# Designed miniproteins, single chains, continued (3): the designs that were tried, part 73

Each design is a single chain, and the fold is of that chain. pLDDT is the mean over its residues in the fold that is shown.

## One batch from the design tools (miniprotein)

Design m10530
Fold by ESMFold2-Fast:
Formats: C-alpha cells, sequence, structure tokens
Structure m10530 (fold): chain A 81 residues (1-81)
C-alpha cells in the first residue's frame, strides 16, 4: 500500500508538470498524461480515475498545484477500498 501511495504521489506530480508544459494545448496534455498512466503498474481503476480527474482539472484551467491535489486525492479514495 505505501509503495502504491508513493507511486500515485509521483504520478500526480508528473501529471501536473505535463499539464503546465502543455498549457496552450490541453488535448496534447491529456494525450501525454494518458501515455504516462498507461506505462504505470497501478490498477486500471486507479489509472482511469486519475486520467478522468486530470482531464477535468486541465480543461478547467486549474493550477499545477490544484491538478496535483485533485488527482492525488481521487487516486487515494479509489485505492482505500
Amino acid sequence: MKELLEEIERLSEEIARIAEENRDDPVKAIERIGELLDKSNLPSVVKGAMLRTAQEAVFAGESPEEIKKRVLETAKKVLEK
């Protein structure tokens, strides 16, 4: 569990970075985030929740800090079974 939480935190930070780097192209940001998550060994349910939350936050124009926070909190809730 702790190892999965560390991976979720790392991915949430990287998602926020990808969103910031692609602020002018939200579609490209989401494509890159999808590629990142697809390479992860996290359960598909967790990856799907992270991607959906990232899409919502990116298209809403949220800050990198808020994107990281929302993705991380959503992933934790899904993982807590």
Scores: mean pLDDT 83

Design m10531
Fold by ESMFold2-Fast:
Structure m10531 (fold): chain A 67 residues (1-67)
Amino acid sequence: SLQAQLAATQAAHDARLFELGRKHLEAVGEMEKDPEKGTEKLLETSREARDVVGERQAAVAAYQAQL
């Protein structure tokens, strides 16, 4: 069902956001040793998190449009 597909998509997005949270903490630790590399990793993680949130919002909107 569309509801099951949306739930699976949201679960996948939640898992990706959790992993990005871990990468964010690792990047903060890297900043203490190498500020340039740590900052690059933080920016990358922030961009990926925004992409995941956008994909999740698009999936919800697509589901609502079919109702």
Scores: mean pLDDT 80

Design m10532
Fold by ESMFold2-Fast:
Order: sequence, then C-alpha cells, then structure tokens
Structure m10532 (fold): chain A 93 residues (1-93)
Amino acid sequence: LQISQAPEHIVEPKELLKELLEEVGETREKYSVSELYQAIGRYFVKNKLYDPEKNTVLLEGTLMGKITGKKSIPVDDTTPLVDAFLKNSTLVK
C-alpha cells in the first residue's frame, strides 16, 4: 500500500489485535481499517513506542510486535500495519 489512508473495508479484529484494541478502550466488534489505524496510533502513544531519533516505532516485546513479527517499523510507512490488520481480522460486508 502506497497511500497514507487505509481502504474503506470493515473488518472484525481477532485474538491479539482485539486484545491490543481493548488496551486503548476499543471494545466494538467491527472497525474500518482507518479506525484501526487511528486506534493503533493511540496504542503507540500510550506505550511510548515512538523513537524520534530514528523516526521509527519500537515494537519488540509488544502486542503489535507479535502481530506484525517486526522489531520496529518506520513512522511514515503504514504498509506493515495495514497488512497486520488484514491478516488478524475477518473481512466483513
């Protein structure tokens, strides 16, 4: 994905992604991919995962690290996050 905005798909988060969403107060069954992207942003802020010197998000040892399989991701690259949402969710109507 080369665009900063997520597609307008509705998804049902599963397992680790649902657990991560509950940590930021998100308890709904269904989300758009853009809503998931915003919720993950809140998760990163809450857990102080931003590295301003490297312009990355530090994921090692976190739920998002388990979901993505990555130790860190660039702040300006949303591709790993959207891929993780789609792999850890059921696409709904």
Scores: mean pLDDT 74

Design m10533
Fold by ESMFold2-Fast:
Structure m10533 (fold): chain A 69 residues (1-69)
Amino acid sequence: SVPPPRPVPDSPDAVDLDTASVDELVDLARRILSEGAWTREEVEASIRSLQERFPWLSQEDRDKILEAL
């Protein structure tokens, strides 16, 4: 079973999700994966939950982030 999604890290280097672009979210996701802190499945689950939290994030934008991983 896939573990529950982790929230996007709240750090000085973290993207501001209220003003973030799709490209910034892709960069954040790639950084998290490269650091080995999260698995790809955890990142994908977190991106899916972002749509519920941020209604401005379209299905197409989410799909672009997932494809870029």
Scores: mean pLDDT 65

Design m10534
Fold by ESMFold2-Fast:
Structure m10534 (fold): chain A 97 residues (1-97)
Amino acid sequence: MEAAREALLAAISRITGLPVEQVRADLEASRAGIASAEERIAATPDEKERKALEKAIEAHRAFREGRLEEMEKHLLEAAELADADPSPIREGIAALR
């Protein structure tokens, strides 16, 4: 379980460009994490990157609410927008089920 969580955090880090430690802190302080991500969206001039960050925020919100299927969907959409490898996301989510 812990290894799967670390793999998922690493995947989110790769998609968002945030350090793993900040992603972990943001997930634990979920309200502060969402606010930080919203500030990053506002500072992002690339529309594709902004959409990827918006999907990452939706995934974070779904994770906070315990909705693993919605979290997986939003993370995969964010990975597609960011041209990132979806394999770590699929493996991490599967291990949490």
Scores: mean pLDDT 65

Design m10535
Fold by ESMFold2-Fast:
Structure m10535 (fold): chain A 67 residues (1-67)
Amino acid sequence: SVEDASTETLGAGIGSVALTDDSLSEEERKGLLEAAQAPTREEAIALLEKLSPEARERAVKAAEQAS
């Protein structure tokens, strides 16, 4: 689960989604990149919670696979 992911692996998963998912809006991609660069897991999760449910689900799934 996302709660089991380290900050580095969480960031890698989120960053991968931001770079490869062409269905994301520019705003959603920017939000995902900010979450991927967050210094702590808690800040990354808080940034993800500000995104649309669809973008958040994709980021969480990628982060879980990366962990």
Scores: mean pLDDT 69

Design m10536
Fold by ESMFold2-Fast:
Structure m10536 (fold): chain A 86 residues (1-86)
Amino acid sequence: DKKLEEALKILEEAFEKFLKYAETLGELTEEQKILLESLKEALEEVKKNAKLYDLSGLSVEERTLLLEEKVLELAKKKVKEKLAAK
């Protein structure tokens, strides 16, 4: 699926740039660390499960936005779980 591969590439490159930048910050709060770890874990899970989402009929741009939404939704859940585990 060429559209899925292109959408995942766009998403991965955008998040990798953001995460790399965030990792260069010298002093991170505990909350910032939890957020960054949750985003990393969510991105990897979405990449692993991308083929399980119904993306039929969607453009590359629509697929990228939907996958981004899935990353943010999963990251939100992971943040709540990590905060509860403190």
Scores: mean pLDDT 78

Design m10537
Fold by ESMFold2-Fast:
Structure m10537 (fold): chain A 57 residues (1-57)
Amino acid sequence: SEIEEAARAIAADAGATGEGAVRTIEGELRRQAAKGYYVPRSLAEMREAIAAGRVER
């Protein structure tokens, strides 16, 4: 799904290539989506969202 693809992109940008890292990021993105936040598709997009106050955790 889009969340898994976003998690893989973020993990790759962060230099993490293990499935455990992808699953951890996926879980966090799912929690953020449940709060009504958009799902970032890259580490840069995630950092921008945090700076804009859209994603805190």
Scores: mean pLDDT 68

Design m10538
Fold by ESMFold2-Fast:
Structure m10538 (fold): chain A 95 residues (1-95)
Amino acid sequence: SLKERIEKIAERLEKTGEDDVEELKKLAKELIEVARELSKSKELSLEEKEELLERLKEIAEKLVKKLEKAGLTKEALELEIAVGIAQIVLGVEKL
């Protein structure tokens, strides 16, 4: 699931030991929190889902840039795909 993929990516980030490790850990924790809220999707309004998805995108964009700089290109791609899937799922709910 989207939540499981995001949590797995965040766990890898916490273990990297890169130069920006503390900032990466903070962003990873924020990403996990937003993913947990988004995973409650059937309990959330469409507007609340859109707000969480935009926050997810913002955090993910910051993380992707840091992951790419650290050479973690696979993790960056997995995060981009996970966010893209979340956007598609939300789009279908609007139909």
Scores: mean pLDDT 67

Design m10539
Fold by ESMFold2-Fast:
Structure m10539 (fold): chain A 71 residues (1-71)
Amino acid sequence: SGVEAAQELGKLLRKYIEEKKISEEAAELADKAAIALAVGDVELAQRYIDKIEELGYDELAEEMRKILEKV
């Protein structure tokens, strides 16, 4: 479900923040992607993930896309 995907995305984001592997800008985009998933807007979530990849967080973007595939 979108809610379960959003929770998994939130866990992934928390890990990246704790490990200091993410900027505030990328973290904000990831949070917006999680909110989009929670309300069922998969297309909007994908757009935020694409922006994260554009910022150079390729591994995070790929991990987020794997979560998105479960929706």
Scores: mean pLDDT 84

Design m10540
Fold by ESMFold2-Fast:
Structure m10540 (fold): chain A 73 residues (1-73)
Amino acid sequence: TARQEQAAKSGVEQARLYAEQGRRMALAGNWEQAERYFAWARANADQVKLIPVGEKEGEEVLRYVEELRRELE
């Protein structure tokens, strides 16, 4: 449904924003805040995966979040 499509889109956008904030916090040396932002990004990606039309988008954004975090090892 259009509501589910909009929810998936909003969830993806939110997950990406949290992941980018997590990356910025990590680059600034604030690992505690970085881990919180990455946790929020994963939670939003997982919620998108639960939407019937958002499964692929949720998986894709979850991979994006994990890739960003891995780059910061």
Scores: mean pLDDT 85

Design m10541
Fold by ESMFold2-Fast:
Structure m10541 (fold): chain A 93 residues (1-93)
Amino acid sequence: MADEHVERAVAALRAGDEEAAVEHLARALQAIHGVPEEEALRIAREWLAEARRLGLDGQEMADLLEARWNAARGAVAPEVLARFEAREAELAA
């Protein structure tokens, strides 16, 4: 059930539609964690703000969200995870 919401959030980020991305990510968070809509929307907006603070553009944010979601469900290739681990290490340094 959360997969469709994550896919829509990824598509919205790639399209530059931040409001749609926040709404779809919030729905995914509600489905996964059972948090109220208001809290899910707050968390989604905070994630987007932090990603922008780290200098990620819409494509990079979409790629990161997709890779993390695929990793959580065991569907991502090790090379994709290694790429994002390297990127996160660079941003943390």
Scores: mean pLDDT 71

Design m10542
Fold by ESMFold2-Fast:
Structure m10542 (fold): chain A 59 residues (1-59)
Amino acid sequence: SSDLIKQANELKEKAKELEKQAIEGKKTGSMSENEVQILEGVAALLRGVASFLEKKAKQ
């Protein structure tokens, strides 16, 4: 459904924001290596959920 595609796009945008925060935190030293890895992991999970929703929308 179109609603699932919308949700998938929102999750992808959120993942991009977290990825940007992780990059910035690493560059500025405001985040530990563990904190950066957590943000990257959460972003990867959001992208995975978005992919799942996109597949479901086509069924």
Scores: mean pLDDT 87

Design m10543
Fold by ESMFold2-Fast:
Structure m10543 (fold): chain A 93 residues (1-93)
Amino acid sequence: MIDKIGDIVSEVLRDLLEGKMTLEEARKKFLKEMRKLLGDESASDEEIIEKVLELIAKSHGTEVGEEMEPLRTVLKAALGDEEAFKKFEEYLK
């Protein structure tokens, strides 16, 4: 599951950075793929973010904490949050 989440996030963010996708298109694709993967077609942005962070934390034998804030920003960017996408671009500089 985590590998598939990583693939979806990477594809969406790469396409956003390359100008192949708008923030609105990224949001629609990411929501659809994540809701399908998590088995919850009604999952909110917040529920998707928290579930993904929990899965990543468990894979590293830890719990969700402050160190996960960069990952939270990345997930918000993939969900079409303009401010989060600006912060994500800053991480690449």
Scores: mean pLDDT 79

Design m10544
Fold by ESMFold2-Fast:
Structure m10544 (fold): chain A 94 residues (1-94)
Amino acid sequence: MISERELTVAMSQIALAVLKTTASKIDSELAKELAELAEEGIRLLQEALEAGAELSVLEEVLRLVLEAVKAFNEGDYEKAIELLKEAIRLLKEA
């Protein structure tokens, strides 16, 4: 059985993997930055889970990741970048 922490991290990693794959197909500097931030986020999520990060922090990261995906789908790449940077900041402080 998956723990709530493991499930929350898995959901964030899946969303970021989809974002990275989709952004990597776009010939745009902002889309390339999004793909790189998504890859870093996937790595940091795994590290945060292994370091025992609190569920509340992981849930806030998931919220930011889902908002970044929404912004990306709406064509607002700058907003998506800022949301992913905030998610990465929270993971580094966890």
Scores: mean pLDDT 87

Design m10545
Fold by ESMFold2-Fast:
Structure m10545 (fold): chain A 70 residues (1-70)
Amino acid sequence: SARDKEALEALSPEQLEINREIGEELRAMGAAYDEKLRGGSLEEAIRRAREAAPGLPDERVREIAEGMSA
């Protein structure tokens, strides 16, 4: 949206990078949760989370998927 673009333009490069990382984590959580709701395995949840958040380290993706499975 225009408001979102305006807000992003007002941020420093450091704040933009932090927002990108937060977005990656939220996408990974959403993908893992969706896979859990479908009755999928932990391995599928990890795979989906990795696909949704390619910028996250493997260890962080696994932690998120395991947390959503608990």
Scores: mean pLDDT 76

Design m10546
Fold by ESMFold2-Fast:
Structure m10546 (fold): chain A 90 residues (1-90)
Amino acid sequence: NGNYEEALKIAIKLYEEGINTPEVVSDIALYQGLVKLKEGNLEEAEKIFKQNLEFSKGINNKTGIANSLYGLGLLAEREGNLEEAEKYFN
């Protein structure tokens, strides 16, 4: 319930059990990025969200695109760049 580390463990378990859909792969990337953001590792969070955005765009995964933009928006807010955050959330 809202714990990113627990959500990440569940998503990884689904992947390891053979449920390796684009949604599960995107969820792993989202939760990995959110865990890094929570830890204050902003550089790794940005890398994860940007890589997932590029991957999701390449396969036309609209959910993965939305999740990646959401993560980048949260990262921008954390960095104090509110104008950039607004662009990612719009």
Scores: mean pLDDT 81

Design m10547
Fold by ESMFold2-Fast:
Structure m10547 (fold): chain A 78 residues (1-78)
Amino acid sequence: MLEEFRALLLEVARREAPERLADAEAGLPLVVALLSLLSEEDQRRLLEAFRATAADPSRAPEFEAVLEEAGERLAARL
């Protein structure tokens, strides 16, 4: 799952902003570390929602909703 997030983030960066690909690669360890704090189920839901948004950017609100729900669950456990 985390490796799939990494691969998908790099693919989106290559497609949308190839000139920023090196910056995306440099930021990935932090993003992956933050994602690892989420439950495996929330990681899976986020990966699916991100993949959908990567294919269709108009679906970004769906990804944002899934991210917010995952963040709320994490906050409730702290």
Scores: mean pLDDT 74

Design m10548
Fold by ESMFold2-Fast:
Structure m10548 (fold): chain A 73 residues (1-73)
Amino acid sequence: MAEKEKLLKEFNEGIERYVERLKEKHPDLTDEQAEEFLKEMKKLVEDGIAKGLSYEEMSKRLSELNKKFLEKL
């Protein structure tokens, strides 16, 4: 339980930093698009931790979500 809370915090912090950098690199990215993408990634992490996904599987799913998002830009 405590370990899951720590893992969730670490993933959320990493995701928030990533989206902030993405906004800096892509000036055409709207705040609404960035906020929706942030919510989708956080939901994926929350759902994955609840399902007991491994760090590797979580990282893979986040990478796939990121690739799909970048294809829309």
Scores: mean pLDDT 79

Design m10549
Fold by ESMFold2-Fast:
Structure m10549 (fold): chain A 106 residues (1-106)
Amino acid sequence: SMAAERERLRRALLGLARGVAAVNIEVELKKKGLEELGREVAEMIGEGASLEEIKEFIKEKLKEDPELAKEVIEIVERSWREGLDFAIAFLSAVFGLPEEVLRATV
């Protein structure tokens, strides 16, 4: 059915978006000397953690440095948006679907 195909497409889209976000977060945090934190966040993403759960984890881990926590959270939020945009563009190209159709599934 179209509903089942839409749900499968949505699941693939979100899975790809999360994977791209995890890789980008790990790379960006490694550049800042926060390689271990980047690994922990990537593991949380792999285990199905939400963006809000990740943000709260970062706030607690970096509670002694609120400015660094804010910077890391901004990287995570940007990586989440960029991961979704990448996944939309990639799946649009692979399946020949307009980006607007893919964006409407999330």
Scores: mean pLDDT 89

Design m10550
Fold by ESMFold2-Fast:
Structure m10550 (fold): chain A 56 residues (1-56)
Amino acid sequence: NGALVKQQVDQMMQLYKQGKLSKDQAQQGLQVGYQMSLQAGDQETAQYLQQKLAEL
């Protein structure tokens, strides 16, 4: 479910901005989410994750 993945990503970005998650940890989490979205055929969620990776 792409909506759940986006929610998890938004939470991860919040933790990163609060200094509770390192850039490397956020990048790794986003990369895993991106791979899973591609495997699920969810292009919209994969593109969203690519945008978040570029924001780090």
Scores: mean pLDDT 81

Design m10551
Fold by ESMFold2-Fast:
Structure m10551 (fold): chain A 82 residues (1-82)
Amino acid sequence: MEELAKGTIALARAIAKKAGDEEAVKLAEELEELLKKVGEEETPELVELARELEERVREAASKLSEEEKKEAHEEALAEVKK
């Protein structure tokens, strides 16, 4: 579960980077750090950060080409293997 959550955050961060959404990148980093501290427990802070990140990533992804989305996916896979 924690690995899956990290993979999702890595993909969100990669999409945000491709779209140039620096705030979404910061949200992904904050969510990852919070998950490390609280584990899989859903705190109000974790839920709020996840929802805000999801909304920003959705907007960012809508601006990306299919090629850019593919590049973001490959970047996220590489990050998860670190």
Scores: mean pLDDT 73

Design m10552
Fold by ESMFold2-Fast:
Structure m10552 (fold): chain A 77 residues (1-77)
Amino acid sequence: MEELKEKAEELEKRAEQIEKEALEKYNAGEISEKQFMLLITASSLLFLAADYLKEGNVELAEKYIKLAEEALKEAKE
């Protein structure tokens, strides 16, 4: 149980960092609106994954983590 909470906190911190960096880069004109939206989507998906881990729903958490990683990968293109 403690391990799932720690993992959820890690995902939340990662999501916050992605959102912060996306906002800074978008405001600086360093990324496109498409890239910004993909990064914000990835952040939101990681927050959802963290919530599912806190509820003990590891299967849904894993699904949302994979969706977030796909969005992050697309944002680099």
Scores: mean pLDDT 85

Design m10553
Fold by ESMFold2-Fast:
Structure m10553 (fold): chain A 82 residues (1-82)
Amino acid sequence: KIGAIYAALIAGVNRVKQAKSKEEMIKAGEEAIDALVENGAITPEQAEKYKKKLREEIEKAKNRDEMVKVLQRTFLEILDEV
């Protein structure tokens, strides 16, 4: 479980660094969360809740560094659930 979450976080951070818009950054984060469902680390219901929170927090972020921190916080919350 922990290894899958860590791998998804690293992949998400790398995608966010290459993203050129908030929409691309949100998509990168959502794809990382979806990967956790495919790996069995979280349920589809949990993924839906985290994607909603991620979207809301990234929309409030002012720059890429803040968006990376949003991803990190979201994945820490997922770790707390498992």
Scores: mean pLDDT 76

Design m10554
Fold by ESMFold2-Fast:
Structure m10554 (fold): chain A 93 residues (1-93)
Amino acid sequence: KKELEEKLKETIEKAVEAVKKGDEKEVLKYAKEALDLANELGIGEELREPFKDEEDSLLAALGFLREAAKKLGMEEAAKELEEAIAKLKKKKA
């Protein structure tokens, strides 16, 4: 299912671009698409579990995307997502 994994990587990269643009709605859209793809790959529960109780939908989405990027070896995408999470947490503190 190499095609599903490649589609998941593409979707994560689109989410990172949405983060760079500050487009919260597009981030949430691509996070949902990435979760649907991760579920088809059988890894959706594993990646979602750490953020299951996160009340902030954007923080939960960014956290899921970061874990997905790390699992797929997308180190640059993972760093961009981790930086976005840190910035969002500072604004809510």
Scores: mean pLDDT 79

Design m10555
Fold by ESMFold2-Fast:
Structure m10555 (fold): chain A 57 residues (1-57)
Amino acid sequence: SADDVVDEILKENPDLSEEEKALLREVALMSERDGATDEQIRQNLLDRVTAIKEEKE
């Protein structure tokens, strides 16, 4: 499920802020609503984590 996927991603990225964690949960829920698979949700979340970390210069 989206919740399982996002929890796994958040566990691997403990340095994320509360706002960033909330954003990832929202992205996961939106992707699940759009019919994405757990694999697609995981990839979307990984892409978002990469973007967040690149913005923290």
Scores: mean pLDDT 81

Design m10556
Fold by ESMFold2-Fast:
Parts: C-alpha cells; structure tokens; sequence
Structure m10556 (fold): chain A 94 residues (1-94)
C-alpha cells in the first residue's frame, strides 16, 4: 500500500543516513586506522545511503508515486554515489 511504502521508505532513509554519519565519524576520528581502512569506511558511508535512496526510488516509482518525488530521491542517490566514487578513486587509483 502507498502509505506503508512511504513510511517504510522514510524509515529506511533515516536509518541509512544515521549509519552513514556513524561511519563518517569512525573514518574521520579513528587515529589508529590505516588509510585504506579510512577509505573503506568513508566509501561505505556514502554508498550505503546511495543504495537505499535508489531502491526506495524504484519501489515508489513502481507504486505510482509522483515523478517529482522519485526524481528527488534519485538525485540524492546520485550525489551519494558520486561522493563514494571520489573516495574510491583517491584511495585506490590515484
């Protein structure tokens, strides 16, 4: 149902963003972490909410939610994906 889907979506997004903040804190405050360990935490911090936003957007689109709401969620997913890729590129290839 649309109401249940919306409530579940909001809950999943909040949980993903809360986890992202925890991972960012661990990646930035841990003085004993290696550069690779820091990069992995930061990458997960960005890619986790990106995945949740993308999955939620797909579910809401299939359920017939307004395209403007779906597009906003996809924009958020893309922003997080770009941040994750930037971290990966800097840590592992350059």
Amino acid sequence: MLEELREEAERRIKEAEAKSKELLYKGTSGSSLSGEERANLLYEAYTLPAKVYREVAEELEKAGFPQSEVDELRKKAKEYEEKGEAVRYQAFVA
Scores: mean pLDDT 79

Design m10557
Fold by ESMFold2-Fast:
Structure m10557 (fold): chain A 103 residues (1-103)
Amino acid sequence: GPKKDAEIKILENALKLLEKALEAAKNGDLLGAEVNLGLLQINLALGKLNKVLSPLAESALDKALELAEKAITALKNGNIDEAVKLLENAIKILEEAIEKLKS
């Protein structure tokens, strides 16, 4: 239904932002990673304020955001490999949530 379609689009947009953050992280581009994380934080906050997210979608976004924030901390410490791993885990969480919502 329309609510589920809206939630899926929000998660798909978040996934795209995490994929851009991952590419920035692989290149050691801290600023690029921070910009994409900031956009993810804004989109999640707006989704929560407008009450468009189901508990499943909100939980997945919260977990993905936590991992992405840890990835930025790893990048600031020069640990690119840890940042990449954390962002890949965040991407998997959103992919699994999207698949569950589509089933």
Scores: mean pLDDT 85

Design m10558
Fold by ESMFold2-Fast:
Structure m10558 (fold): chain A 106 residues (1-106)
Amino acid sequence: ADELVDKAFEYAQKASNLAKEAERALERGDFDRARTLVKEAIEYAQKALEYARKAMEAGADPLKVKSVLKAIIETAERIKEIARRLGDDELVSQAEKLINEAKELL
């Protein structure tokens, strides 16, 4: 169970770092790089959510699972805002799905 929670945190951290890099790319006007980084951030956030679900099913510490779910939600909200600034409705939709799925598990 703890190994699954640790993987969930690792993937959530990767997603968060990619989202921060995407924000910096947007600030520089590099829209293509920002879009690529957002897509990668979504993929890692999806992996984090998958491992959080597996950790819950394996009986992991509910407080640790709640912490990783909150991290996923925070990162997905950032991804959503970046996607809105890019004018990419598909990426906005993917981020909203992540937020909703993570909130359902809280």
Scores: mean pLDDT 90

Design m10559
Fold by ESMFold2-Fast:
Structure m10559 (fold): chain A 82 residues (1-82)
Amino acid sequence: EAPYVEARENRDRPDNLVDPLSHEPFRPEDEVVEDPVTGEKFKAQDLIDEFKRLLGVDATKENLAELLEKFSSGASISELQK
């Protein structure tokens, strides 16, 4: 039981059982994209919709992880959310 260091590590690599965008559990049929920076997993469909609506970016399955890396690392997503 670590108070601060482990809490910070969990923030960088959250152990999520559900998609943080839709709060739905991951299913084998779902395409799951992992953020290479935080290690958090998202459903590709939810990420594509989010990028399209917030940024007007036409994301594809191939570039989705790359976009997630750019935005989840404290770039455009956090700025737009504010």
Scores: mean pLDDT 59

Design m10560
Fold by ESMFold2-Fast:
Structure m10560 (fold): chain A 75 residues (1-75)
Amino acid sequence: MEKVREALEKFAEANDVEGAREALRVSKTIEQTPEEVARNVALVLRAVGNQLDPSAPPPDEEKAEEGRKLLEEAK
C-alpha cells in the first residue's frame, strides 16, 4: 500500500485527476483500513477540486510521471 499511497499523493499534487482515480482503483484491490480508504478518497477529491478551479495551475507532468512510476511498482 505504501507505493499506491505515495502515487496518490503525487497525482493530487500534480492535479492529475485521472491518475488519482487509477491509483484509487488499484488501492481497492488491496486490503485497507477505513482510515486509508478515507485518505485515498480525500486525495482524489483534492485533485478534482483543483481541476474545477479555473485559477488552479495546469497539471504538473513531472509529478504525474512520478506517480505513474510508483503505481506501476505497486502492481
Scores: mean pLDDT 72

Design m10561
Fold by ESMFold2-Fast:
Structure m10561 (fold): chain A 66 residues (1-66)
Amino acid sequence: AMDKVKANEIRLYFKSAGFDPPGPELAEKLTRDFTNEQILSEIQRAVRDRRPLAIAPQIVPPPLEV
């Protein structure tokens, strides 16, 4: 299903940004509530603003600055 592909991309976005990737079920829920573009934009915003992700209520480790 396309939802699984999108969920896997979301998990890769989290990992690339230095955050702990969500489990497959949570990633699928995120893709239902938000587009992959919205999730990626929020991850990029959190990295730049050094804030926790608003999409994921769980506290994740802060990424390293580029």
Scores: mean pLDDT 64

Design m10562
Fold by ESMFold2-Fast:
Structure m10562 (fold): chain A 109 residues (1-109)
Amino acid sequence: SIDELVKKIREIINRIHKILGEMEDRALAAGDRETFRKVVFIEAELTSVEMLIHISVKSGTLSAEQLEKIYRLLERMYELVERMAADPSTADAVYEEILRINREIVKLL
């Protein structure tokens, strides 16, 4: 159902924010300014996308098919964020791919 997809989307966004917050704390503790800046930029972009998803859901403009596509894109983003958290050296490649995913989500809204 649409409500179940919306719930799953909110849950995965919350999981991504949690990992990003943990990465931010770790980067600060390590004095890794480059990783810190990338994490903060990803968080800012995700927050903007989350707001757009919320508006579209509230306006009733999203189909179940569109929500399923958004959910799959967020699952891909989650895997990338977990990879970046495990190995910060992947940050540049992961950052660019997350930007592409955010753009794909916005096109569905």
Scores: mean pLDDT 86

Design m10563
Fold by ESMFold2-Fast:
Structure m10563 (fold): chain A 83 residues (1-83)
Amino acid sequence: DVEKEQLENEKDIKEVEEIFLERLRQAMKERKVPEEEIEKILEMVKNGSKDEELRKFLTEVVGLDEENVDNILYFLELIRKKK
């Protein structure tokens, strides 16, 4: 059942993406990031963005270190490739 396996894989990727986005949202809320900036960053993550701009926001606005930002960008690339 190639079709069934494909649908299950798409659902798993969506669930992983939702968990990731929720964790990112929570981290931004904890750091008192404005709701407008949170929404912008989450949209950039969902729709793809310039890595430089996303890296800058994650380091400067959210306060993540370079290693965490690199891991986030790598994870986003994996999600995009599998969609």
Scores: mean pLDDT 67

Design m10564
Fold by ESMFold2-Fast:
Structure m10564 (fold): chain A 63 residues (1-63)
Amino acid sequence: DKEVEELAKKIVDESLAKLESSPPLPLEVLKNHVAKKAKNSIKDEEKAKKAAELAKKLVEERA
């Protein structure tokens, strides 16, 4: 769903923007963080899993 994709991108973008002023976090920690935020933002388990997976992929691409 476009909603899931937009949410995942938003979470990744916001997380990366905040980390710009901080020491870089390990990639694994950042992936887990965005996945948790995506999963917690969506009550629907199926959409939450898709958003979390997409967020982790987006972080890996941008790392």
Scores: mean pLDDT 74

